# Designed miniproteins, single chains, continued (3): the designs that were tried, part 114

Each design is a single chain, and the fold is of that chain. pLDDT is the mean over its residues in the fold that is shown.

## One batch from the design tools (miniprotein)

Design m11957
Fold by ESMFold2-Fast:
Structure m11957 (fold): chain A 88 residues (1-88)
Amino acid sequence: SEEEKNILKKLLNESLPVLAKRFGLTDEEVEEIKKIIEEALNSDFTPELEEKYRKRLTEIFSKSPRVTKEQAEKIAEDIVKLLKEIKE
């Protein structure tokens, strides 16, 4: 839908660049996050896959010296929740 397209556009064009700048993510880390998002949108959201994506995103954000483990987990949860809403 148009609403789903707008949510994805905001995530990729506004939210992700702001997070990258704020937390000092490298271009390679940003590309890895985008690949996870693309993979998630092209798959069915099973509980096992939701957990897989959450863990992968948490690991990437946790590599940043400016991000705590708790912050990384929260960011990963928020992204996965948003992707699930786009798919539904």
Scores: mean pLDDT 79

Design m11958
Fold by ESMFold2-Fast:
Formats: structure tokens, C-alpha cells, sequence
Structure m11958 (fold): chain A 86 residues (1-86)
């Protein structure tokens, strides 16, 4: 069920955003990695375009954790993408 997987992506992204805003970058990265695992499931379900876009945004966010404002921009974009496809 694509909707159930997208809901899990959104929930983990919400937790990642909260953790990054609180300065808990290790917890934030953990939640992004969990969201990435669900994006791999989307790929397996044939939602290749959404999965590729999410994976790119997650990698950008994790690469920019030393710049929290930039990391948050990528995470919020990913959350919007997940919610728009529910």
C-alpha cells in the first residue's frame, strides 16, 4: 500500500525535522535513514519517480547537517513531496 508507506515517510521526516531543530543531529540522521528505507519500499512498489526524488532530498539533507537551515530546507521539501502524494 503506497499510501501507508508515504505516511511512514512523512512521520519519520516530521521526527527528523523536530530533532534537527532541537540540535539533535544524530537522532535526525537516524530518522532520515528510516525514511530512506521506506523510499526503497516505494521503489519496489513501482513509485520510481517519487522514490528517486525523496532519496535525492534525503542525501542532500544528510550531507548538510553541519548547516541546519539548509538541511531543514531539504527535509521540509521531502515532507511536502510525501504529503502531496498521499
Amino acid sequence: NVDAVLKQVAEHLEKAIKAVKEGNFEEGERHVMDALSYAEILQSLGETEIAEKLRKLFNEAMSNLSDPEKALQYLEEALTLARENL
Scores: mean pLDDT 88

Design m11959
Fold by ESMFold2-Fast:
Structure m11959 (fold): chain A 94 residues (1-94)
Amino acid sequence: MEELEKALELARQVEDMVRQNAPAEKILEQVKKLRETILKMDIEPLEQVKLLLLAVGVETSIILWARGGVSREEVLAEVRALIDALEEVKKKME
């Protein structure tokens, strides 16, 4: 699925931006694109809801990190959880 590969690419871009200490506003723009891509995925509705909840978790962690409430390591863990979930969806489609 083209949208799944795009979502994986966007999630990896978010991970790179967090590692590079990019401005939170720029990372949040990429997370918005990621959420829009997940919404376009033709997958089972419960899997889509799971991916959207993980994307919201990433967004929330970035906002909290920008406010000094969480570590960069915690943000990276949330991004990794989303990437792992996207990889799992990919395996089910093979």
Scores: mean pLDDT 86

Design m11960
Fold by ESMFold2-Fast:
Structure m11960 (fold): chain A 85 residues (1-85)
Amino acid sequence: SLDEELDRILEELSKVLTPEQVAAFRQLLAEIRSAIENGDKDAAEAAVEGLRAFVDYVKPQLTPEQRAKVEEIYDRVLELVEKAL
């Protein structure tokens, strides 16, 4: 399910990011989930753009391995939005 995949994503992120960074991802993923549940394509696009901006914001603070993980997560979220809307 969407909720199970989002929970899995957050568990994976908690292993590589700080609690503050995980909290920011949790908020962005909640916005994406809400947009998908409401069928709101404009809200989903805005939420995905917000996730992209946050990934780009944290990348300079991350190791190459952590950067690869957050990019993987971004791609997985993008695929979830594409399949749902």
Scores: mean pLDDT 86

Design m11961
Fold by ESMFold2-Fast:
Structure m11961 (fold): chain A 65 residues (1-65)
Amino acid sequence: SEAARRAAEEQFDLQAGELSRRNSERIKAALEELKAGDPSAGAAKGAEVLTQATQEQRDIAAAQY
C-alpha cells in the first residue's frame, strides 16, 4: 500500500541520517588521531581517510533514492 511504502521510505531516511552522522564523527576521530600521532607524516593518510569517508557519505545519501 502507499501508506506502507511511505512508512518504509521514512524509516530508510532515518537510518541514512543516523549513518551520515556517525560517518561524520568517524572523519573527525580519524583526523584527530592523525594530528596526535605525526601531523607531518599524516597529510596523505588524512586525505585518503577523508576521501573514503566522504565517498561513504555520498553512498549513504544516494541509497535514499
Scores: mean pLDDT 65

Design m11962
Fold by ESMFold2-Fast:
Structure m11962 (fold): chain A 62 residues (1-62)
Amino acid sequence: SEAEEAARELGEEVGGRGLASVKDGLVYVGAVGPDGRLAVGIGETAEEAKRGARRAMRVLGL
């Protein structure tokens, strides 16, 4: 899925793992860094969720 692909890309960017889920019409995309810090984005689309996750990554320094 597009969400799984977005999660994989973000996981690679942080040197860790990506997570994706779809619940109640919302897309969740996240990245877990090697130290276990988690950045998550949520949106109605995979693209929106990925954008949110990237903002969270910036705030966390991932």
Scores: mean pLDDT 83

Design m11963
Fold by ESMFold2-Fast:
Structure m11963 (fold): chain A 91 residues (1-91)
Amino acid sequence: MTEEERKEFIKKLNEKVSEALRKAAEQGLTDEQVAELMFEAELDYIAEKLGLTPEERERLKSMTREEQAQLLEDFLSGKLTPEEIKERIRK
């Protein structure tokens, strides 16, 4: 991933998270529900960016919260390539 691609990715991710926060504020959600919406928005954006198939998206959803969070961290930090992330999801 180039620096330009990473910058655009973070920008779009922040837009998705901001949208989730706006919905949460409107609905009077708890802090726990807000955290879940933000996390879902981040996972959805990564799935879109990686071009995941419906099957791969189902696999991502079946992962534990801890595995999903680690995958997000590794992707956002540039520690893993998109290909390595796909392999982890397919596991």
Scores: mean pLDDT 74

Design m11964
Fold by ESMFold2-Fast:
Structure m11964 (fold): chain A 89 residues (1-89)
Amino acid sequence: SETERKITLLLFHVIVAGGEVLVGERLLKNPNASKEKLREVAEALREIRDRLESMLAEYGHLLSPEQQARVRETIARLEEVIERLEEAI
């Protein structure tokens, strides 16, 4: 169904976002990371966050409470890593 496709797409983006959070966290552990690289990754993570927030706003009502919580947790993790990257610049 169309509903099932929208849910699947949103959850796929959550998985991708989780992977990108790990990239940001790994970069934060690198003491030799350039300020330019930190800025570029922070910008990329902001775009991913904005996409998930937009999708949650439009399709969130189609998700179960557990699925909604998973999306919100992923957005919160993106926000945390973005803030830490920006503080390191």
Scores: mean pLDDT 87

Design m11965
Fold by ESMFold2-Fast:
Structure m11965 (fold): chain A 67 residues (1-67)
Amino acid sequence: KKERKELLRKTILDSLSVAKKIELDLSVAAKTFKISKSSVTAVLKELEKKGEIKVERKGNKAIITKA
């Protein structure tokens, strides 16, 4: 839901302020934030469209760097 998606967004951006690169397991993220895997990918796609992050997909994992 929107509140959980916002928490995921903030967590990614906060993590990138400390570590220039993070690896996110989509299934683990979906379970942790209690959202669907498609919602996790939608949050990543939205941040990438805004130019805030760059995402590299490796199967069920996403490697995220600051744009």
Scores: mean pLDDT 79

Design m11966
Fold by ESMFold2-Fast:
Structure m11966 (fold): chain A 91 residues (1-91)
Amino acid sequence: MSVSLMGLTKKGHIVIYSDDETDESKFKEALDKIVEDAKKGELEAVYITSDGSADEAKEIGKKVEEYLKKEGIEISDVKYFEHSSIIYLKE
């Protein structure tokens, strides 16, 4: 299963953190960069996509949500779709 991670900035720009990533260590590096940018107040939302099943996509979305919460990022809403998730950040 490959995973893509993107950020939506508060000004409406898309930032690509990882594209079709299959390596878990590189996935974690992308998450750490998302945390860094979120702590700077630059991000409105995080988009996660995967080429796996709907259940696998939801599990990856939850994993990203839990990681962001563990790192102190406040989450306002999470939307799960067939092969993607959107995590909305507070402030």
Scores: mean pLDDT 81

Design m11967
Fold by ESMFold2-Fast:
Structure m11967 (fold): chain A 85 residues (1-85)
Amino acid sequence: MTDEEIREKAREIAEKGVKEGKEKGLASEDSTGVMAEKGREIVEEIEKFAKEAGASEELIKELLRYTEGLVVRAIIEVGEEKAAA
């Protein structure tokens, strides 16, 4: 697997996980807490995938930073949507 293929697959995993986490968070009374918990699971899944795919330490750090950024944004979005309801 090339670095670009690892990036593309990691993005797919992260985006799918964030979508599922947002759906669960919005259905929960603890919306931001549920999204944060799912976010931790997504970060762990991305790290495991990248390591198993043979990614460099630099690429793993890049993917984790990207995934954490998506998770933080999703937590904010879920909190705002619940506050608006």
Scores: mean pLDDT 85

Design m11968
Fold by ESMFold2-Fast:
Structure m11968 (fold): chain A 82 residues (1-82)
Amino acid sequence: MKLSVTVSNLTDKENADALIKAIKEGKIESLTIEKAESEEALEVAKAAVEANVPTTVTSPDKEAVERMKKEIKSPLLTIELS
């Protein structure tokens, strides 16, 4: 069974690594990352789009949004200022 997952304030490397593992195992069909200001959020978003998982990233931080746009170039990634 594939899951749609929403995570918020992803700053824990252990949680990021667990989510990346689930993505690589094909358990995640769609991903939303809220308050995606961390390096962990960036790493998870990259892993998700590389695994062909549609991913939405939101943040109230303009600099975090611009970083995501610069670091990840994929039609599967939606990036929103919230």
Scores: mean pLDDT 82

Design m11969
Fold by ESMFold2-Fast:
Structure m11969 (fold): chain A 89 residues (1-89)
Amino acid sequence: DLAEQNSEKSKKKLIEWIREWGKETGKEEVAEEKIKLIENEAPEEEFEKVMSKEEKRYLLEKMLEEVVKKHKKPEYREEMLKKIEEEIK
């Protein structure tokens, strides 16, 4: 019950971030394509295949910003961004 509601909330946030990314990069068409994959409950493998390294970075940074906002630790952002850069390399 609560786990399902949390999953839907996370899905809505992910869709919001992807739309924001599309607007910021001028790739709204690509963003809507990815949103359709999420809405159609496409396997995670299919979603990852259409995601570039830069798009993964953007989503991870948005997730980090939400964590930083929730925990009120701006210094944590810089540390985690470095870890994200290393993981994506």
Scores: mean pLDDT 65

Design m11970
Fold by ESMFold2-Fast:
Structure m11970 (fold): chain A 69 residues (1-69)
Amino acid sequence: SADEELAKEVIKKHPEVSTIIGGGMMMYLAGESKSDVINWVTKKLRSMGLSDKDIKAIISVLKKTLNFI
């Protein structure tokens, strides 16, 4: 999807985003709710200065991944 391609490019430009996503995934596996994980990741990405468009793309992919697990 367009969001998946954009998320991939954002991660290439900002490798620290992959660490944040990994942290969110570990929180979910440890029993945190999907909403708490999404809120935590969103806050971290916003603190990095990412655009709303880039954040939306990353969060879209994260939501799909969490629903698959």
Scores: mean pLDDT 86

Design m11971
Fold by ESMFold2-Fast:
Structure m11971 (fold): chain A 93 residues (1-93)
Amino acid sequence: SKELEEAKRLVEEAIERIKKAKSVEEIIEILRELARELRKFSSPEIQLAAERIENLVDLAQELKAEGVSEEEIRKLVLTFLESLLKEFEELIK
């Protein structure tokens, strides 16, 4: 699917941006932008991914409020997005 290939590229770009992010606020903004871009696709799998990323934004905000470190939040977010990339790769044939 061309939509899945484009969605995969957007997630890959978000991963690279998050690796370079200097604050939790920047990580959250990158995730919000990614979710917004993914919501433009009609694919149910991509729509579900966008919803899961929106939930990850809420989780990241909660972890920050609880005093979890930027490094720990970044690792959690990157682990999630890398898992999502693998799911998209398995759907692309």
Scores: mean pLDDT 89

Design m11972
Fold by ESMFold2-Fast:
Structure m11972 (fold): chain A 62 residues (1-62)
Amino acid sequence: KEDIEEAFKGLAEAAENGDVELVKNGVKGLEILGETEVAKKIREKIEAGDLEGAAEIAREAA
């Protein structure tokens, strides 16, 4: 659980900084950790260009 919370925090910070590549890598990490549904929502926000929405989802899940 600690690893999952840290992954969500890192992803939220990357999204807030506009680091799209790091956010994409974070989504893959979440999928490996079994957080598939949340990872899918975040990916959908990134594909729409909504980095603020991606950060919000990640912060709520942390």
Scores: mean pLDDT 78

Design m11973
Fold by ESMFold2-Fast:
Structure m11973 (fold): chain A 96 residues (1-96)
Amino acid sequence: DLEAAFERFKAALKEALEAVKEKYHIDVEAALQGLEQIVQMIVARDPVADQALQQLQGSVQLTIEALKEEGKEELAARLQEAFAELLEAIRRHLES
């Protein structure tokens, strides 16, 4: 369900951001708070939710690229998979 997919993605994203935070000057807590806000906007069917989701997709892709540059390909793959599961859960939630 959406909550389970969100928690799995949040865990994968936190691990990914912690792995690259010092090199790329990332505020992990701020990034996770932003993710929670985006998911709440989507659940509330906020008019700007689509734009927020597009921004999240961009941030996830940058994080994946950073992980690959650091040789953390397995973590990058896990983050990509968890994000794909979140997108599918969001789609199912909105079509319910």
Scores: mean pLDDT 79

Design m11974
Fold by ESMFold2-Fast:
Formats: C-alpha cells, structure tokens, sequence
Structure m11974 (fold): chain A 103 residues (1-103)
C-alpha cells in the first residue's frame, strides 16, 4: 500500500538534496569552513523537518540524523572536509533507508 505522504516527502527530500548539494558545493569551493558548517546545519535541519513528516520515521532516526549533521558541521568547522563529506553520506544513506521503510 503506497503512502501519498511517502511520495510528497520523497519529492521534498529530492528538492532539499539538490538545493543542499548546490549550497554545499559552493561553500566547499570557497574553502570557508564556517560557511560550509553553516550550510551543513541548514541542510540537516531541512532533512529532519521533512523526515519527521514520514509515519515510518522513528525518534531514533531523527536523533541519528541530528547526530550525523552535528558531526558533519563540526568536522567542516575544523577544516576536516573529508570527515564532513563522510557524515553527510551516512546521513543520506539513513534518509534512503527511512524512505524504503515508508514505501
């Protein structure tokens, strides 16, 4: 039984991912650790907002998304862009898992 909410959230997440990817790429290109960390925080907040609308999203999922976003932002602030990218990838993998459970 496909959920209409899953389709809406999938579209919203896709838009947020595209917008986030553009902003993150620009901030990383500038080499500005503070701007990259800020962009990661804004992206994380948007992902959590959308994920929270899905009925299959658990409190544990939301806490893990928040944790990964905070770790990514901290790594970016410290100039560790490799670790920041890794945590962002883990966050996106969790988002994909939530969407699969919601289908």
Amino acid sequence: KPSPKTLEASIDLGVAEIEGAVRLTLARKEGNSEEYAKSIKEFTEKVIEIASTLPSTTEEDLEKLKELGEKAAEAARNGDFESADKYLSEMMSLVQEILRRSS
Scores: mean pLDDT 77

Design m11975
Fold by ESMFold2-Fast:
Structure m11975 (fold): chain A 76 residues (1-76)
Amino acid sequence: HHMEKLRREKLENEAKKLQSELDAYRGRYDAAVERLQAEADKYGSPAAKKMADRVRAEGEARETELQKKIEELRSQ
């Protein structure tokens, strides 16, 4: 039916928007982790390493949440 097609197109567009947000978030998160890890490696900073580990854990949880939402939208 025409209405179901429009609904699926809308859900797919929302999934694409979330994917773009996830990709942008990955870029910012990866850059932050790389910067903190480089600082830890270059200067031997335990604090920078702990911050990188925390940012990584938070980023992984956020990516999992966004990926699950994208999959739910595409499965509908």
Scores: mean pLDDT 75

Design m11976
Fold by ESMFold2-Fast:
Structure m11976 (fold): chain A 65 residues (1-65)
Amino acid sequence: NEEKIKFLEKVIKVNEEMIKAYEEQYQRAVAAGDSKTADELKKKIEALRKQKEHLKKQIEELKKK
């Protein structure tokens, strides 16, 4: 159980770092007027945020014992 929680926490940390990197790329794309790249990055950020929330719920379920 503890090993699974640690693994999921590590996945969340990587997910957070990816979100931050894509947010920085999104800001640069917007500043450059690259609307296509900005839209694609926005979709990637949203998908990662949804995945992060799902992983958080899995950790909470594992802690209910």
Scores: mean pLDDT 84

Design m11977
Fold by ESMFold2-Fast:
Structure m11977 (fold): chain A 96 residues (1-96)
Amino acid sequence: MEELYKKLLEAIKNEDLETLESFINDESVPKELRILAAIAYSYILYKQGKVLEGSRYLYETLGKIYEIPGFEAFGTLPKLLSDPRYADFRKALETL
């Protein structure tokens, strides 16, 4: 798990959408890390000016990972993003 989290942080710093998308679609990756990858992917799209595309991707991807409607899955994000275990993830996004 630590190796996967480290790869996720590196992909965020490099704005590597291909690696992030691979994490999102890999069902062997823990759901929390797949969600963080989806958040990072969408945030990178926002930084590129693709705000609507990023928002749509996040909602659809969260729904797919949790197998529930995306709007319900989106409601889980505040708790996940406030989790102390993912402080480095938040810092990586702030560096973009």
Scores: mean pLDDT 77

Design m11978
Fold by ESMFold2-Fast:
Structure m11978 (fold): chain A 87 residues (1-87)
Amino acid sequence: MSELQKLTEQLLAAAEAEDFAGFRELLRQAIERFGVDAGEAMALQVYLHLLEQGREALAARVVEIAREVFSEATGRALPPQGRGVLL
């Protein structure tokens, strides 16, 4: 498997386990290694998988955490109705 695919699977596993600290750390590492755009793509894949499972509350939590991590990576806070890629 590709490194990106492996990280996406690890992010999904952390989210399903409700290990939000682990999810934040994995996403931060993904952004540091592959860039913000790759991190957004991975977070989007996790979000879509959770929606497919009918776990809308968990999907919303993933969006919240991802937004915080992207804000940290870009050096600024994102507004609640932020512009850009929606997860």
Scores: mean pLDDT 76

Design m11979
Fold by ESMFold2-Fast:
Structure m11979 (fold): chain A 72 residues (1-72)
Amino acid sequence: SKEEVIKKFEEETKKLVQEMKSEGLDDLAEQLEKKGKELIKAIENNDVEAIQKSLAEIQKLVQEYVELVKQK
């Protein structure tokens, strides 16, 4: 169901936010939490354009996190 998808996404987002904070990346963690909430609202409203925009913004934040923690 839509509710199960939202719950799973919220749980995974909270885990990633906690990991970012543990790495001292508080600004990234705050941005991810905000964009995660925007995505959930877009899904609840069935706003396809807002979903696509929020997903792109979340993808960018996740990629930035991966680059920052990469030891090379």
Scores: mean pLDDT 82

Design m11980
Fold by ESMFold2-Fast:
Structure m11980 (fold): chain A 59 residues (1-59)
Amino acid sequence: MEERFQALVEQATALIRERLARGEPLEKAVMIATKELLDQGVPVEEASLAAKAAYDALR
C-alpha cells in the first residue's frame, strides 16, 4: 500500500483520539477527522477511506 495512505490513516487516528479524549462520540470524531483531511486538500475518496480505516482500528 502507498506510504501516503498509511500516513493519512495515522493522522485520522490521531485526530479521532484527540476528540475522544475531549468526550466527543466516536461517530462525531470520525466526521471531524474527515473534514480536517478535506481542509488540508486530501481528496474526498482518500479522506473517507482513511477515516474509515482509523475508525475500524479504534473500534
Scores: mean pLDDT 80

Design m11981
Fold by ESMFold2-Fast:
Structure m11981 (fold): chain A 105 residues (1-105)
Amino acid sequence: SMEEELRRVLEEVRELLLRATSLSPEEAAQVAGRAGQLLDEAASRSDPETAEVLEAIKVAVGLLVEAINNPEVKESSLAAAREIVDKLKDHYGAKLLREAIEELE
């Protein structure tokens, strides 16, 4: 089903983000690029409301990669990612992003 497909995509994105926290900045950017591609593909197959949520998750993924790659913006990028998580509320994507933020703190 579409729900099962979305859950699998979000679980793969979670694994990619957690992996990125242990990689060099260059490798983390490549892994995050893959996560973004998965989210874009899922959004293209989703209804507009779900696509909007997936696009918000993609923005948060980019902020987390900036936090990994640039110590000068780490705190501001994590704060911006938390704002996105708060807007997603109880969505599975919010849980995924919280786990990545905790690993970066």
Scores: mean pLDDT 78

Design m11982
Fold by ESMFold2-Fast:
Structure m11982 (fold): chain A 78 residues (1-78)
Amino acid sequence: SFRKELLELVKNEDYDKLYELIYEYLTEVEGLPDKKAKEIAKELVKLARDMKLEGVSDEKIVEEIEKLLEEKIKEEKK
């Protein structure tokens, strides 16, 4: 599942693959424009990295990524 992939990448601090996964989801599943998908993916990867440095749990980081993905997708589809 998408959530399981996010969790594994956050746990492993594989931010390059995390960026690619979010970008592909936004473009291939949600149909967002390339430029906007790249901007959102960069923001969410930076957030994940910052939260990880602050000692936030991997599960909470993934929850925040999913929440922000839904919010940003909703804004772009209006």
Scores: mean pLDDT 87

Design m11983
Fold by ESMFold2-Fast:
Structure m11983 (fold): chain A 84 residues (1-84)
Amino acid sequence: LKIPEDVAYEILEERREELVEEIVKLGISREKAEEAVAAAVQGLAAGASREEIVDKLVKDLGLSREKAEKVVELVERALEEALA
């Protein structure tokens, strides 16, 4: 996904609550879910690969790889829908 950083932050603001609630349903605490959404949006805005963002979430936030992949998928979907 190729997006300007400003657009990514705007989408994070508008869809933050929805994304956080979906991530919390995966068994991640609200605090970590908020950090995970912010990190995924920032990574996607910077042009990082999905794999790089997943590895960062696993390393920095202690998420399982499966949960980290689902976080990135949810954020990518929200960004794609907002840009359509």
Scores: mean pLDDT 76

Design m11984
Fold by ESMFold2-Fast:
Structure m11984 (fold): chain A 74 residues (1-74)
Amino acid sequence: MPSTEEVLEEWRKTLAEMKKQSLEEQIATLERLIDRLERIGQEIIARYGEGNEDALTVESLLTLALMQLQVLKK
């Protein structure tokens, strides 16, 4: 299970990669990130419960990724 800092670093790295990508590549990158964040969030919740700060952080990042994907697809 990654730490909150590791998840935030992955998020920052993904945003930096997206700056160099086409629109189609950005959509694919966000879809892969969403799948990864959903899996990590479910694992944290299963181990530590829904009120855990790491679970809340991952859920927040997942929400941001989903919103950004919706904007790109419009």
Scores: mean pLDDT 78

Design m11985
Fold by ESMFold2-Fast:
Structure m11985 (fold): chain A 81 residues (1-81)
Amino acid sequence: SMAERRNERIRERGDEALVELADKWLKKYFNIKPDDPLEKRIEALKYYYENIHKMTPEQVEKFIERYKEAVERLEARRAAA
């Protein structure tokens, strides 16, 4: 339906924006590329938010979970295209 398609686009844009923001920080501080292994990207983001932004461990884990989910959804979309 039109409503389902709209909701899919909103979610995809949110996922894209989250991943783009994270990839920007990874490139700026660690010279890590979007095509580098996901585990390497996750480890660097944990370090960045914990040590540079000084987020609590709980906040960092919540962010990482959202990032992993966004990456998985975007990769699934690319595989289906």
Scores: mean pLDDT 77

Design m11986
Fold by ESMFold2-Fast:
Structure m11986 (fold): chain A 74 residues (1-74)
Amino acid sequence: MKASDEQARRTLATFRALLDHALAQATSAEEARAWVAALERMVREEIEKHQLDEATVAELRALLAEARARAEAL
């Protein structure tokens, strides 16, 4: 794998692990939504700071959509 692909996968894996941990700790829908909002801010900052490629940005946006759906299911 190329280094850029590895870095993108590590970034996505980190945010996915953070999402899974946060939703596992949420005791209410309100807590879950607060965690999703925090994750959205972190993802936005990561995109801005690192000038991520379009494919990685699309994967992160898909992760945020999954996060919102999982929070709504609680």
Scores: mean pLDDT 76

Design m11987
Fold by ESMFold2-Fast:
Structure m11987 (fold): chain A 92 residues (1-92)
Amino acid sequence: SLPPVPENPVSIAELLYRAALLYEQGKKEEADKVLNELISRLKKMNLSEQFLFDLALKELAPTLSPEVREWLAKRFEEAGFTRQAEIIRKAL
C-alpha cells in the first residue's frame, strides 16, 4: 500500500496568512477560528513538516503589524510551539 500523503505545508502557510489578514481587518473571532485550525493541523505534522512551516513564518512575520505578531506569538507559545513563537518575536 502507498504511504499516506503528508500534511501540505503550503496549505498550512495559507491558513497562517488568512488568520493574520482577518486579525488585521479586525475580524478577531474569525481569525481565532482559522488559527485554531492551523494549530490543530500543526500538531499532526512531523518535525520536518514543521520546519517547512517555520520558513513561511520567517517570511511572513516581518510583514505583520506588532499587534498581529504578539497575538500569533502568544497563541503559539500557549499551544506549546515555543520555536514558532521565538521566530515571530525575533522578526523585530
Scores: mean pLDDT 78

Design m11988
Fold by ESMFold2-Fast:
Structure m11988 (fold): chain A 67 residues (1-67)
Amino acid sequence: GAAEEEKVREEAAALQAAGYASLKYGEALSAEAERVDETTARATVKTEGGTVELLIDAATGEISELK
Protein backbone atom coordinates (compact mmCIF):
# COMPACT_ATOMS: atom_id res chain seq x y z
CA GLY A 1 0.00 0.00 0.00
CA ALA A 2 0.93 3.67 -0.03
CA ALA A 3 2.49 3.55 3.46
CA GLU A 4 4.74 0.62 2.49
CA GLU A 5 5.84 2.41 -0.70
CA GLU A 6 6.64 5.54 1.34
CA LYS A 7 8.75 3.49 3.78
CA VAL A 8 10.64 1.83 0.92
CA ARG A 9 11.41 5.23 -0.64
CA GLU A 10 12.65 6.56 2.72
CA GLU A 11 14.84 3.46 3.21
CA ALA A 12 16.25 3.86 -0.32
CA ALA A 13 17.03 7.53 0.37
CA ALA A 14 18.74 6.60 3.66
CA LEU A 15 20.92 4.00 1.91
CA GLN A 16 21.85 6.47 -0.84
CA ALA A 17 22.73 9.10 1.77
CA ALA A 18 24.81 6.61 3.79
CA GLY A 19 26.79 5.66 0.68
CA TYR A 20 27.48 9.30 -0.19
CA ALA A 21 28.50 10.20 3.37
CA SER A 22 30.74 7.12 3.72
CA LEU A 23 32.78 8.17 0.67
CA LYS A 24 33.42 11.66 2.09
CA TYR A 25 33.27 11.48 5.91
CA GLY A 26 34.14 7.90 6.86
CA GLU A 27 32.08 4.90 7.96
CA ALA A 28 28.34 5.51 8.21
CA LEU A 29 27.15 4.46 11.67
CA SER A 30 23.44 5.26 11.12
CA ALA A 31 21.23 6.86 8.48
CA GLU A 32 17.68 8.19 8.67
CA ALA A 33 15.58 9.77 5.93
CA GLU A 34 12.22 11.53 5.77
CA ARG A 35 10.20 12.63 2.78
CA VAL A 36 9.98 16.41 2.31
CA ASP A 37 8.20 16.33 -1.07
CA GLU A 38 6.93 13.76 -3.62
CA THR A 39 10.46 13.52 -5.11
CA THR A 40 12.61 15.00 -2.31
CA ALA A 41 13.93 13.42 0.90
CA ARG A 42 16.05 14.84 3.71
CA ALA A 43 18.56 12.45 5.27
CA THR A 44 20.69 12.61 8.41
CA VAL A 45 23.77 10.37 8.47
CA LYS A 46 25.99 9.86 11.50
CA THR A 47 29.54 8.99 10.41
CA GLU A 48 32.89 8.59 12.16
CA GLY A 49 33.75 12.06 10.79
CA GLY A 50 30.56 13.67 12.14
CA THR A 51 26.87 14.14 11.37
CA VAL A 52 25.91 15.23 7.85
CA GLU A 53 22.50 16.32 6.56
CA LEU A 54 21.63 15.74 2.90
CA LEU A 55 18.84 16.60 0.50
CA ILE A 56 18.13 13.89 -2.09
CA ASP A 57 16.16 14.37 -5.30
CA ALA A 58 14.72 10.97 -6.22
CA ALA A 59 13.81 12.12 -9.75
CA THR A 60 17.34 13.27 -10.74
CA GLY A 61 19.49 11.42 -8.18
CA GLU A 62 21.11 14.71 -7.11
CA ILE A 63 22.46 14.95 -3.56
CA SER A 64 23.02 18.30 -1.84
CA GLU A 65 24.71 18.83 1.53
CA LEU A 66 22.88 20.94 4.10
CA LYS A 67 24.88 23.00 6.62
Scores: mean pLDDT 77

Design m11989
Fold by ESMFold2-Fast:
Structure m11989 (fold): chain A 92 residues (1-92)
Amino acid sequence: SKLTVTPAEITVKVGETVTLKVTVEGDEVESYKATYTPASDPSKVVGTKTTKTSFVAIKNLTTAGTYTVTVEALDKNGNVVASASATVTVTD
């Protein structure tokens, strides 16, 4: 499958909700899992969100900085069939 996240880059203020639209081509998708990490340290997970809708809403970005949001599309069996990322810049 091919996953697209829109917008690919967004700037918000601390405490604002980021809404990302996800579009998948190819395989059937049951759910989406978003993982947020600092751009400087991809190993440090600061939050996750799972949804069954084509929109991923991210809250609790309360610290200014640049984050990578990795979205994984999961099939009915829980397998990751596609992934994409977006860059979120959080300002005070």
Scores: mean pLDDT 80

Design m11990
Fold by ESMFold2-Fast:
Order: sequence, then structure tokens, then C-alpha cells
Structure m11990 (fold): chain A 65 residues (1-65)
Amino acid sequence: KLEEKLSEEEKEIIKALVEQLKELGMPEEKIKIIRESMIEAFSKYSGSEKTEETNKLIVELIEKK
């Protein structure tokens, strides 16, 4: 499971984002999709020299969904 490959810090970032989206009134179904997309993005590039690519993917998943 991709979630198990994330660092604790990356999990906290996703958790904080999810809580912010809930406060903004975003539907739970959309929050779930965004959370899963964030997990996928972090799992590919976490802790690597590709940190910039990870940030790019996160921004793209949030803005283009």
C-alpha cells in the first residue's frame, strides 16, 4: 500500500491539507481523491533529489483536479 511507503512527515503534510480542505467545506469524496493523489505523488519522489518534481506533481494534482 502506497501510504506505508510515506515518511511520517509526509503523512502529516497530507493530514494537515485534508483538515484544511474540510474546514473550507470541500465534500468528503473530493477530499479522499485529493488525499490519495497526494499519497501517490509523495510515494514516487519522497526523500529523493526529485523533491522539485514531487512539489510540481502535488501542485498539479490540486490545481488541475
Scores: mean pLDDT 67

Design m11991
Fold by ESMFold2-Fast:
Structure m11991 (fold): chain A 74 residues (1-74)
Amino acid sequence: MQVTPDDVAKILEELGFEVLEVSEDQVIARKGDTTIVAKIEGNDVTLEIQGKLDPELLIAIVQKLVDLGANVTV
């Protein structure tokens, strides 16, 4: 099954991020001074992080995406 941008947005919202944009291939979310851009190509999700992200929160994001069948690159 393919991971959708809506699936990615829901994970980020559940982890306390404000979702700013959801497109066909991209989700942009912010928490405090940290911005995440998630690029989605089929089952491949690339996370581009701007600012300081807590390592435990990054692990939680990656684990939830992997649980949906995504291949995650940071």
Scores: mean pLDDT 84

